# Ledger of designs, part 105: designed miniproteins, single chains, continued (3)

Each design is a single chain, and the fold is of that chain. pLDDT is the mean over its residues in the fold that is shown.

## One batch from the design tools (miniprotein)

Design m11637
Fold by ESMFold2-Fast:
Structure m11637 (fold): chain A 65 residues (1-65)
Amino acid sequence: LSPAAVESLVKEAEDILKTSRELGNKKGIEYAEKALENKDDPEKLWEYTMAAIMELLKTAVDLAT
């Protein structure tokens, strides 16, 4: 990941954390926080950010039935 891509991913993780907190999505919060804790490890940052996004998507799909 380029430095610009890492910064973009950190901002995405921050936005996902905010949304997860507003929705009370505990797994989304957990993964987004782990992504931000691992911002110096681009692979872990990406993996945890994607995991947080997937948890929000699962919640949205479940609500949509």
Scores: mean pLDDT 78

Design m11638
Fold by ESMFold2-Fast:
Structure m11638 (fold): chain A 88 residues (1-88)
Amino acid sequence: HMDKETAELFLQASYLMAKELLKNPNLTEEQKENLQNVLKDTEKAMKENNIEVKKSLEELMKQIREMSPELAELLESARQGNLNPLVP
């Protein structure tokens, strides 16, 4: 299980990454739907846990890499077009 701090960082990073990836005009409809689902799921989780995004994606990725290199690798994979790490 992820500890609370790592989970909160992962939620914030996933939210910001989904927002950035959705700006890509070359997305397939399936990729767009998956990213929209990530946005909805992360927004809901952040609201339920009273989490606010106050850090840049770069800062969040750095902290995630320090806490969980495996999660940082999954997020970096998503940036390269493998969206499975961002979809529950």
Scores: mean pLDDT 75

Design m11639
Fold by ESMFold2-Fast:
Structure m11639 (fold): chain A 85 residues (1-85)
Amino acid sequence: SEELDAAEAYARAQLARYSRAEIEALLREQARLAVERGLLSEETAEAIVAARLALLDAAAAGDRAALAAALEELRRAGERWEAEL
């Protein structure tokens, strides 16, 4: 899958430049600010952060099934966000 290959490459490129902890801290701060500004619910923000971290973890492990599952979670979280707009 082109989408899986792109997601894996992107996640690995990020992990080559930043620690997992640094990426998590940045994602959680971005989510906090978005919730504070009323752009999305806390539940939807948590789902997006969790899915993005799952993508990083799956890519680091080379687990393509986990990568596909994380991408699907991210798509569903994005759909929830669209419904909140």
Scores: mean pLDDT 86

Design m11640
Fold by ESMFold2-Fast:
Structure m11640 (fold): chain A 59 residues (1-59)
Amino acid sequence: SAADGLRAAGLYAIAQGDLDTARAIVELTRRKGEQFLAKGDEETAAALFAAADELEALL
């Protein structure tokens, strides 16, 4: 899923110590969540917001 891919990318950036990239991925993930919510895909939006929250909690 889009959420799984972005979560994996964010976790990879954190593991490499690239916190600026990790923060950018959080912002991108939240923006994609908003886009899916605007399209009426509430399930994908919820998964994206959860992924962003998980990554942000690690930063």
Scores: mean pLDDT 89

Design m11641
Fold by ESMFold2-Fast:
Structure m11641 (fold): chain A 91 residues (1-91)
Amino acid sequence: APLSEEEMREYIEGLRRTFEALRNLEKRMEEAGASEEKKKEAERIREEDLRRLAELLGISVETLRRMIEGREVSEETLREIVERMVRYVEE
């Protein structure tokens, strides 16, 4: 069965909160004054995780980065991501 409009809104809001949490984590790492070596290691791990997540969501790494950075991403794109995630779990 297709997602109800209410369920779709809840999942989209969940994605938005997740991206906000990732942005806040990056900000906290910068404010904590992490060394350049620790920043490079964290960036390497983050890039690998972003690649895996982008593949799972069926989007580009560039699109995922824009979403995490709080750059404009359409509700239509978010709906497509939610539908892909639900299909992945159900199929």
Scores: mean pLDDT 72

Design m11642
Fold by ESMFold2-Fast:
Structure m11642 (fold): chain A 110 residues (1-110)
Amino acid sequence: GSGMMSVSSGNYQDALRNADSLLDTDPVLAHFVRGRAFFQQGNYQQAIDHFQRSIDLDPNNSISWHNLGNVFFQQGNYQQSIDFFQQSLSIDPDNQESQQNLQQSQQLLS
């Protein structure tokens, strides 16, 4: 929606600074926020690294699994995207966006 597009309008430096302040108190959220900031910049390798760190700290973080799926989807790696969306849904089966993105990835692979 329009709200998401407005939030995406490019204050990535403030997002990264805010994430740095969270490292000691909420490192899962800190790495998640960094992953999102790098993904929005198109820096997919750093996005993957930070979402992976979030998952390493909390393997039940379904939203980080979902965002890994989105990164691989944007790279055209639909097989990896499917695997990550399935992991997200195994933790949070009611995530409609993960369900939709899984179906789209499966259609593009087929």
Scores: mean pLDDT 81

Design m11643
Fold by ESMFold2-Fast:
Structure m11643 (fold): chain A 93 residues (1-93)
Amino acid sequence: MEEKLEKMKKLVEEIRNTPDEKKRIELAKKLYEIAEELIKEAVKELLENGEKKEELLERIKELKEFIENTDLPEETKIFILGVAETIEETLEE
């Protein structure tokens, strides 16, 4: 997970510093894929360890805080936070 978070940080910086719209969209898609993988892996790992829904919610909250404090374009933040909120809602029933 830590290496994927580091990759996300690098993609964020690359997106921020890329003037080409097409390349930014391509990089944003890669960022979305890594974010989704991290969330799925975290959920799966916690469930396999017999952890409670409360712990899953805490991990998703950590990811949301990370994304909110990044230099990502607003649109990218909205999409990733939307995915995280959907998973939170699912866990809350």
Scores: mean pLDDT 70

Design m11644
Fold by ESMFold2-Fast:
Structure m11644 (fold): chain A 59 residues (1-59)
Amino acid sequence: PLKKEEMEEIKERMKERGEEVEFIKVTEELYSVKGERVTPEEEEKINELIRKALELSEK
């Protein structure tokens, strides 16, 4: 998964090369390239970020 800033940088790079890249929103702050599979390690990181955000909201 990529942060929004990283996603935007990749989009700009690909546009300069005349290529199109699709991104999928995975969490509120993270995106993934369409067709790329999330590894178990990355999935754990995503879940931890979601849980942390929920803890802040539960106040």
Scores: mean pLDDT 62

Design m11645
Fold by ESMFold2-Fast:
Structure m11645 (fold): chain A 60 residues (1-60)
Amino acid sequence: SSQQQQLRDNILNRLKNGQPVSPADLASLSDAEQKALFTELGLSDEEQARLRARIASILA
């Protein structure tokens, strides 16, 4: 959705400016938009899977 794409762009801009991004901010993105964000940041599939598992654990 355009709203989810805007959220991803906002998070990406914060990261590019050295601003902190919380696990809750990342969890606000759909699985598809999280994957798109992590791929844009240059994370491997293994790194993405590990990060997503840690976010889920922290928010549980």
Scores: mean pLDDT 79

Design m11646
Fold by ESMFold2-Fast:
Structure m11646 (fold): chain A 58 residues (1-58)
Amino acid sequence: RTGENAASAASAGGVPVDASKFKNDKEAVLAAIEKAEEKGEYGTAMTVRLAGMDGGAI
């Protein structure tokens, strides 16, 4: 009932990421974080990490 999903996205820079996509895909979350960091998109990497934690994947 915490309807502030925007607060999690704001921590990383406001890129919207659907946490449901990562619910059972820990490998997908970690791979997406690694790729974003390799490209230098640390904001995107942080958003993916937050979405993964919110979805319970990591």
Scores: mean pLDDT 63

Design m11647
Fold by ESMFold2-Fast:
Structure m11647 (fold): chain A 94 residues (1-94)
Amino acid sequence: MPSPEELVAAARARIDRLPDLSAEERLAVFEENLEIALQLARQGRIEEAEEVFLATYSRAAHLAAREGDEALLARLEALTQEASRRFQEVVAEL
């Protein structure tokens, strides 16, 4: 399994590529980085998990807002609500 440091580096590299990606590819990056964040949380790396998730959401939402992609913004909001639920479940089991 990759180390926490490798997971964070992979997530950051994906965030840096967001401006060059399609809306569908940006959603895939958001979902993949959410899984990375949940994996970090399961390893007790809560601060890094929150950083990865918030950085991914903020950048994707900013790009969608700038481009006027209201459909992508709505999907990111729904995924963020689901992510918050999954994070609370992981933290409750620690």
Scores: mean pLDDT 82

Design m11648
Fold by ESMFold2-Fast:
Structure m11648 (fold): chain A 76 residues (1-76)
Amino acid sequence: MEEIKKEAIELAKELRASATDPKTQEMLDDLIYRIERAKSPEELADALEQLASYARVLGREDIAKKFEELAKKVRE
């Protein structure tokens, strides 16, 4: 779980660097905080799926796929 959280946070920070508007940056910061505080695989997977959605909105399909793979690993 902790290793998945570390990888997810690094990917989320990369995604945040691609965001130009303050509202999107704030939403990504909130999702990073949710990952750090996730107490269950279900909470972590939910946050990862939301990050994948934001990655697609920002045109980062590559990052979106990585978040989806991490969410799958969390559920195993």
Scores: mean pLDDT 82

Design m11649
Fold by ESMFold2-Fast:
Structure m11649 (fold): chain A 97 residues (1-97)
Amino acid sequence: MEEEAEQVRKILSDNAIKAAVETAKELTKDLPPEVQKRVIETAIDLANAFVTLEVERAVRSGRLEELKENADEIGKRLGKQAAEWAVGIVEVDARAR
């Protein structure tokens, strides 16, 4: 079970990070390079967190096989969500300073 969970996590992580970087770049294309870099870095951190939580939930609920079957699609979804949240976080931090 642990070996299968690690394999699923790798597939999710690879897809989530790729989607997070691509989406973050698109959402920040008209922003200063310093802001784009912060959003991309935040998106990668959030994507890794979302992947870890998704795998842990799947293991606890006995849905690891279901997650494995949909790993590519779920990974991409988590990555896009991470990028959208990263934009919000960076905008809030900038306004608080």
Scores: mean pLDDT 83

Design m11650
Fold by ESMFold2-Fast:
Structure m11650 (fold): chain A 118 residues (1-118)
Amino acid sequence: IVDLAKSDPVAAATQIEALINSGNVQEAVDAFARIANSDPVAAKNVFKNLSPESQQIILKDIIEKSTGPAVMIALNIIGPDAISKLDATSKQSILNLIQSKGWIDYVPGPIYKVLTDV
């Protein structure tokens, strides 16, 4: 998946979508994490090519299952530009989840701005 994400982020996004649609959400999140750890630029490009529903699923699963610092790293890798393109409902849902975890004060400024900028 990592090599595919570097050469063809659209095809990599399609594989992640297939995992989510088949109920293999953890495998999809693990695949995305491997891409992000290897190549943050490739991870950002893959994320942009995911459907809004899959983007929300990946982000929520990361926030639910990861530590605060790991989530902040993942949000920085995805970046404010990709997050800014989520719909208002998805942004609010993600923001509410982060707030429920007590992590709102740790969110990077640019990420916080795009999550709250409706």
Scores: mean pLDDT 75

Design m11651
Fold by ESMFold2-Fast:
Structure m11651 (fold): chain A 89 residues (1-89)
Amino acid sequence: MKKKTALIFLRLDPETVEELVAQVREELKKLGAELASVEVVETLEEALEAIERAIEEGVDFIVVRVSGEDPEAARELSEFLAPRREELE
């Protein structure tokens, strides 16, 4: 069975999301994996809900992406998830 991957984008422009989804989809295809879901969220709370939903759906990998032009969003996500790592495992 192909490995399933979920993609979650935090505060990214729709055009950037479409380009990244296309790139990731091609890379996953080369690895024999499939893209199970794509979520675009605006808040850390929505990102956590998307992560929890992907876990409940039994995906093998969860990838969270933030804009490279927004280092604060990446920092905020890392700080938000750090105390919750044990709860998400």
Scores: mean pLDDT 70

Design m11652
Fold by ESMFold2-Fast:
Structure m11652 (fold): chain A 100 residues (1-100)
Amino acid sequence: MIEELEELLRELEEARRRVEELTPASQAGDPEATRQEVEALFQELLLRNKLFDKARELAKEAGKEYEEKVEELEKKLREGADLDKVIEELKKLAEEIKKK
């Protein structure tokens, strides 16, 4: 269960890095880089959704305190929080659940 969350976190970080690597060329008007960035952003969105689905499932099993933390992170992300910071908070949450 927690190993699946850790794998999704890793995959999302890789997707984020891919977007960042493509952004300069896309902003410079490279059509191929723009197309690849759109595809990378779509993959990031899919991974984000899977990650939060898995985080909610694990938090529900761990207890209400963890459910509230996951809900707060989802809210922060909707309010424009840095996704990389949210990923780091989810990693910390996963480690806390793993150590209990």
Scores: mean pLDDT 79

Design m11653
Fold by ESMFold2-Fast:
Structure m11653 (fold): chain A 74 residues (1-74)
Amino acid sequence: SMEEEFFNEALERMSELWKKYLAGEISLEEFKEGLEEIVKEMEEKLGADSPYTRTLRALAEGAIAEAEELEAKR
């Protein structure tokens, strides 16, 4: 479906941001901004209450929490 296509593209973009963050190519702030942009684009395409948008937001929140924990240990 179109919704699954948008969701898979968003997951791929999130994965690329995570790789860049781990490689030190982007800051924590840039990583967080990038994830929020991806979630916002999904909200604009499918709506905030879409199961795909809600799942993507939860995944983004989890990724941000993990990145913040990694920064705190540095």
Scores: mean pLDDT 87

Design m11654
Fold by ESMFold2-Fast:
Structure m11654 (fold): chain A 70 residues (1-70)
Amino acid sequence: SAEEQTLTQQIKQSYLTDLDKSIQNTQKLIDDKLRLAQLSDPETSEVYLREARRLQFSLDIVRQLRQQQE
């Protein structure tokens, strides 16, 4: 029915909106860690860079999933 199609579309749109929010929040965390790395000594900087790389890897997977929805 049209109502079932509308509900399905609303659920999909809500999911995509939440996914986009997670992408934005994760990118902000990466940017924050990269900024902290620039302000830190070499040893502390390496810790922030490793955390940023781990987040970037997760984000790349999520971005791939998001791209498949377009």
Scores: mean pLDDT 84

Design m11655
Fold by ESMFold2-Fast:
Structure m11655 (fold): chain A 68 residues (1-68)
Amino acid sequence: RRELSEEELEEERRRHEERLERFYEEVRRTVGEEAAKELRRLREEKDWEGFDAKSQEVRAKMMAKLAA
């Protein structure tokens, strides 16, 4: 538990990527393609602060969209 094997890190990375893919798909369907692309671009640029801020903004828009 304190140490992760290379094998375990690989599997965890796959699960993380799969979850991100679902998140982007949800954003694209709810908020729009532009928002999903922006999130993906921020992650590609390793702009974690920007990614976090954009994710929060997008999540708020998703909630507003569902309430409408």
Scores: mean pLDDT 76

Design m11656
Fold by ESMFold2-Fast:
Order: structure tokens, then C-alpha cells, then sequence
Structure m11656 (fold): chain A 94 residues (1-94)
């Protein structure tokens, strides 16, 4: 399906941007948002993978990812929780 293909592409884009570094934060957020709009499950996987790849994401980026996850009603709560936990960890490490 077209939506599934789009969600998979968005997931891949989020992972690539996360590996490239914090300067691509906007690309990460946009990819998560696109995944959430197409498939909430893929958005959840994207957020989880992004946080694992780059635990030092800026607090602002984590807040925007949380907002993007909220666009997915089915997995938004779990994605929001992961983003909030990453934000708390980032603040504690400072």
C-alpha cells in the first residue's frame, strides 16, 4: 500500500538523519511526522530508534518529536512517553 511505503520511507529517513547528527533535527522531526500521518506503528518505531541512535538530541527536538507523535492517535501516547523519557535523561545528564 502507498501509505505503508510512505511510512517505511519516513522511518528510514528519520534513522538516517539521526545517524547524521543533531544538525539534522528538523529532518528527524519531519520524518517522524510523516510516519505518524501514514502509520502510527512506524512512527513509534522511528521515535524509539532515533532516541537509541542519538540520546543527545536537543530538548527542543525531543519536544517537537513528542508533538509529531501526538498526530498518531493509535501509538501517540507511547511515542510521547519515549520522547519525554529521552528529554528527562538529556536534562539529567547536563
Amino acid sequence: EEKKRRAEAAYRAAVIAAKAGAQYSDAIVQAVKEAALADGEMAYKAIKEVVEINPSLPVETLEKMKEAAELSKETGEEGVKIAEEAKARSLAAA
Scores: mean pLDDT 72

Design m11657
Fold by ESMFold2-Fast:
Structure m11657 (fold): chain A 83 residues (1-83)
Amino acid sequence: TSKKLRENAKLILENLEKLLTEEEKKALNSDDYTPLKEMKEALELIANGESLSEVAKKFDISKSTLRKMIKNLMKRLGLKEIK
């Protein structure tokens, strides 16, 4: 995974609380495995240096889907994507 992609994942994780509504925070902390929990786990793996391919394979999604998730979360934070 590119250094910039790892940096973007770390920025999202550091600011995740600011992105989430009260309802989304409850979903993240629930015992149910939700898409939001899956997204957080994927971001943590990318931030820790896992390759985009390995993370995509683990969650049975495409690399393009993971890149779109990161890009969308950066937009929600009002942050410019690091290229």
Scores: mean pLDDT 69

Design m11658
Fold by ESMFold2-Fast:
Structure m11658 (fold): chain A 59 residues (1-59)
Amino acid sequence: LDPETIERVREILEEDPRASHREIAEKLGISVATASAAREAVFASLPEEERARLGELRA
C-alpha cells in the first residue's frame, strides 16, 4: 500500500468515522479491498486509546 493512500483514508475517517469500506473506496476511486487494507493500516498506526475512540464513533 502507498503511504499516500493510507493518509487519504485517515483524512476521510477523521471527517466521517462512520465511513464504510465501500464509501472510502468510492471517494478515492480505489477497490474495496485496498480501502479495507488502508483502513487497517490507519488503525494499526494509532495508539490503543485513539483506536478505541474511532471504533466507538464508527459503531
Scores: mean pLDDT 71

Design m11659
Fold by ESMFold2-Fast:
Structure m11659 (fold): chain A 99 residues (1-99)
Amino acid sequence: MASARAFEAAYKAGDYKTALEHLLKIIDEMLKDDRYLRSTPVLLLFVSQVLKKLGHKELARKYGGIGLELWMRGDQVSVEERKKILEEVKKDIEKILAE
């Protein structure tokens, strides 16, 4: 995905705000195609790392914890639960980017 490559480039450059914008685009694509929802735990761990770099330590801890929980539960996590979590992450990211 173009957005995933752009995210990696921004993160490696230390441009964490731009990295967060690319994560938002990745979330939008994941919400359109249920096949990508299996990657929700990995996405949440990347969101957690970017939020920590931006100083949002409480949100970073929250989404890092959820990401690890979903990773451990694996395929037992429902599509509906994954979508709900991604919608919540999207709202939090949009709020941060609007600051």
Scores: mean pLDDT 85

Design m11660
Fold by ESMFold2-Fast:
Structure m11660 (fold): chain A 78 residues (1-78)
Amino acid sequence: LRREIYDLVGQLVKAISTLDEETKKKALELLDKAVLAYNKGDYEKAIEYLRELKRVVSSDPEVVALTDRLIELVEEEK
């Protein structure tokens, strides 16, 4: 799961990098917070940040789909 999570984070970073500058900055900040929480074992907080990320990127179906998959994998770690 950890390898799959980091692979998805890498894909998500690439997808986010194609967004407008303001959305990209906010999305990357939330993703960084989610990864930090995940690395500390705070899976609930990681999921909260990923849900915020999903709201910020709601207009981009690809980024939304990748974020949903990442939430699913983090929930399996609980």
Scores: mean pLDDT 83

Design m11661
Fold by ESMFold2-Fast:
Structure m11661 (fold): chain A 61 residues (1-61)
Amino acid sequence: MDAAMQAVIDQGLALSRQVSELAAQVAATDAARAKGLSPAQIGQVLFQIQRAVDEARALAA
């Protein structure tokens, strides 16, 4: 496969994943805010989302 073409495909997949991850982060933050969670608790929720992203990235590698 052409390396340049593969890089373009990888970029497209990364952007698609980033949009989905941002939507998940927004939903999680809204839910946490509705419950009156502290900034530290909101940070823990965002950390869990980031960990899931990192795990998915490692599995794809």
Scores: mean pLDDT 69

Design m11662
Fold by ESMFold2-Fast:
Structure m11662 (fold): chain A 70 residues (1-70)
Amino acid sequence: SKELEKELVRLKVVKGLFEASATATEIIIERSKDNPEMVEQYRKDLEETKRIIEELEREIKELEEKLKAS
C-alpha cells in the first residue's frame, strides 16, 4: 500500500540519521584516545545508537516483507 511505502521511506531516512550519528561518534572516539573517561562515555552512546539502528533495520525488513507479500 502507499501508506506502507511512505512509512518505509520514513524509517530509512531515520536509520540514515542514526548511522551518520554513529559514524560521527566513532570519529570522536578515535580522536579522544588521550581521554579514557570520554572514550567510555562515547562507547556507551555508540552502543545505544547501534541498538536503535538494529531495531530500525528489523522494522524496515518486516515492512519490506509485507510489501513483497502484496
Scores: mean pLDDT 87

Design m11663
Fold by ESMFold2-Fast:
Structure m11663 (fold): chain A 74 residues (1-74)
Amino acid sequence: MLSKEEIKKRFEDLLARAEALRPHASPELQAQLDTLIEGIRIFLENLDKLTPEQAEYLLGQFEAALAWLERQLA
């Protein structure tokens, strides 16, 4: 299982990836990216309130959402 520090780092990396995609996206995809970015930021602010298992599960959900958005750009 991932440590809290590893989970935090992966969320920070997801945030950076989502922000980097934003200028290349259509207005519709930008709105979806903005929603994802806000969700990641809220999650990072509340990471200490989650169990490692909950945090890892949510990390997987955000990773899947970003991967889907990346595929829309390809």
Scores: mean pLDDT 81

Design m11664
Fold by ESMFold2-Fast:
Structure m11664 (fold): chain A 65 residues (1-65)
Amino acid sequence: MEEELTRQVTALLSHAHSGDYAKMEALARELAKQSRERLRKVADQLKSMGLTEAAAIVDRILAES
């Protein structure tokens, strides 16, 4: 369970860095179904990395949940 969530977080961050927001959004939606707390931490991490556009997409998904 935890290892799976970590892999999903890593893939999401990779897509955010590459600017592939469509794949990032799809992974974020799947993460939201499994752990909203983990997705919130991902949003915080994206903001700390200066990926504000990616963070805004994740925040929107969290608001939809």
Scores: mean pLDDT 80

Design m11665
Fold by ESMFold2-Fast:
Structure m11665 (fold): chain A 86 residues (1-86)
Amino acid sequence: PRFNSISKEQLRKILSNQLLALAKDKGDEEYLELAKKLENGELSDEEIIEIEVKLAEEVLSSEPNKEVREKSLELIKENVEKILKE
């Protein structure tokens, strides 16, 4: 069901905002460059998936159970792949 699914456009906007927040928090210019490339549609679907997984790893870094983190990351990756195929 697509009722609670975000669109490919919404996903890019969310990821761009998260990258901008990380760039400001960590002082890493690489995140600013990635956010700009994402907004301009310069990234492949595979690169967008890699960004989401990396962002999810930052959020899940406080989860002490490695198996839970790995399972959560795999589900996030699968969901992003489904959104990007639409």
Scores: mean pLDDT 73

Design m11666
Fold by ESMFold2-Fast:
Structure m11666 (fold): chain A 111 residues (1-111)
Amino acid sequence: MSPLAQGVIDALQQLLRTMIDLGYSNEEILSRFEELLAELRERVPQIPQAALDALLAELRRLLEEGASLDEIVARLARRFAEIFADLSDEELRKAAAVVSERLNDILEEAA
């Protein structure tokens, strides 16, 4: 995987860990993630909607099953790796910006 794609995945993992550490409910996590995926689709239209829908569905299932944070992070990282494999460096930088903005929003709300 490219260092840029890995950086986006690492930021997504940090976002998920931060929401869980702050005590976000499953519904709040899903809502925030749905917003993030919608913005990713808007900024990076090359990402297929079906791939984002599948990722959101897997997150919902893992949360409903009471999966551990490490399991959720690992499974979503694999799906994001598949999504990001075909993206250009420019598209990956746009994805990184979206994830960074969402992480900063969560951190500002916690302050």
Scores: mean pLDDT 83

Design m11667
Fold by ESMFold2-Fast:
Structure m11667 (fold): chain A 86 residues (1-86)
Amino acid sequence: MVSVEEVEELLRILEEVPLERIAERFSERTGVSKSTALRILNEIRELRRQGLSAAEILARFEPQVGGLLLRDLIEAAREVLREERE
């Protein structure tokens, strides 16, 4: 189960690393197309820019994407952030 705190972590990472790199890593992990991954990431980032909370973003995307894919997205973002810091 994805937590609100994990979504808050994802939102912070989206401010620090290129979305294209997260989309590429997520595509490699899940087989979801890079274009679909990039669209999902852009939608999440845009909702945050519009003032939605992490809880509201989770409530919107968990029914559409599923908790397992959201977890893979967060893990992909974590991996890219670790690489970017090196």
Scores: mean pLDDT 82

Design m11668
Fold by ESMFold2-Fast:
Structure m11668 (fold): chain A 76 residues (1-76)
Amino acid sequence: SAAEARVEAIMEETRERALAASLEEVPGILGEGLARIAAVAATADDATARRLAALAIERASEIYKEVKERAKKELE
C-alpha cells in the first residue's frame, strides 16, 4: 500500500541519517522517524495502523542492529 511504502521510505531515511550521525544524535533521529510513522498511522484505519506498526518494528530492528555495530566500534 501507499502507507506501507511511505513507512519503508521513512525508515530507510531514518537508517541513513542514524548511520551518518554521531551517537548523541541517534536517539533524536530515531524518535523523529517514529513520530513521522505515528503521523501516517494516525490517518489510517486500525487494521492498517497495526500493519504499519509491525513493519516499523521489523525495520527498526534492522536499523538498531546496524547502529549497534557502529556504536560498538566507536566506543572502543
Scores: mean pLDDT 77

Design m11669
Fold by ESMFold2-Fast:
Structure m11669 (fold): chain A 75 residues (1-75)
Amino acid sequence: SPLRERAQQLLDEATAIEKKLMADPSSSKDQRKKAVMIGSSATMAVLAIRYGAPESLIQRTIDDAERMRDELLSS
């Protein structure tokens, strides 16, 4: 489904961002913490889809995680 594809893409992006920040000696602890939080939210969205949670809850979880990702990338 489109939501599952978005959740997986977000998880993949969060993982890549975390690895990039961990390899960058100029990265802040706060930036790394935010990347972990985005990954956790994406993982929860994937699990919510697997367990058949309401689409509205899944959508909000993905939207919130994408907003956090955008905030991290603008910092």
Scores: mean pLDDT 84

Design m11670
Fold by ESMFold2-Fast:
Parts: sequence; structure tokens; C-alpha cells
Structure m11670 (fold): chain A 68 residues (1-68)
Amino acid sequence: LSPLQQEVIEALEEYIELVEADPSVSEEERERIKKGAENLKKYAETASDEEAEWLLRLVKQEIARVKA
């Protein structure tokens, strides 16, 4: 994996952990988010550097929203 692909995967793992720690998120929503994140991790493994950079920015924005 490229460094950018690896950063996307790590950011997605951080996002999953934040969602799992949030008591306001329903169990059904957690399962949907986890499945979505796992699909994005799989996509990141085959993504171009340009796609990985875009995805990393998107994931970081979601992490920032959860932390706010």
C-alpha cells in the first residue's frame, strides 16, 4: 500500500473507534457506519494517490464533525 492509502485506512479506523465510543449513535447506525468504513478501506487499497488524497480529506472532515 502507498503511504496515502495507509493514511486513509488509519483515518477510517479512527473514525470507527470514535463512532463506537459515541453513546448518541444507535447500534443500527454503528453497524451501517462500520460496514461503510470497511467498504471504503477496501476501496482505498485499490485507489490512486489522487483518489486516496480526496478520500483522506473527506474522512478527516467526518472525524472533525464527530469530535465537535
Scores: mean pLDDT 80

Design m11671
Fold by ESMFold2-Fast:
Structure m11671 (fold): chain A 60 residues (1-60)
Amino acid sequence: SFREIVVTVTLPASTPESEGIERALEKAREVAPPGSRVAGIVVERSEDRRTVSVGYAVPE
């Protein structure tokens, strides 16, 4: 069985998508338990913000 953990970072809208994804992955690596695997990435941009959410599948 797997449990999903989602880590979200919010950055200025001027931040490139690739940089936002890398920063979100770095933060997620700090909090994800051993054996976690990336399940998905969602990127959203508003006028002033870029939000990147990384979902991890964690073995139970």
Scores: mean pLDDT 78

Design m11672
Fold by ESMFold2-Fast:
Structure m11672 (fold): chain A 73 residues (1-73)
Amino acid sequence: SEDIELEIKRGLEAEKLAKEQEEANNPEQALKLYELAGNAYEAANQYDKALEVYETAAKKFPNNAQAWKIAGD
C-alpha cells in the first residue's frame, strides 16, 4: 500500500541520515535516526529490516542501553 511504501522510504532516508551523522561524529543524533528507521520499518510491517537496523545501532553504540531495549531484550 501507499502507506507501507512511504514508511519504507522514511526508514531508508533515516538510515542514510544516521550514517551521515555517524561520519560527522554525532553519535547521539545517529542513534536517534537508527531508532527512527527501525520504527518506520516496523510501521511498514518490515520486521526483519527493523531488527537488522536495531542490531546495527546496538553494534555501533554498544554502551547505549536504549538501543538494546529497542532491539527487544
Scores: mean pLDDT 78

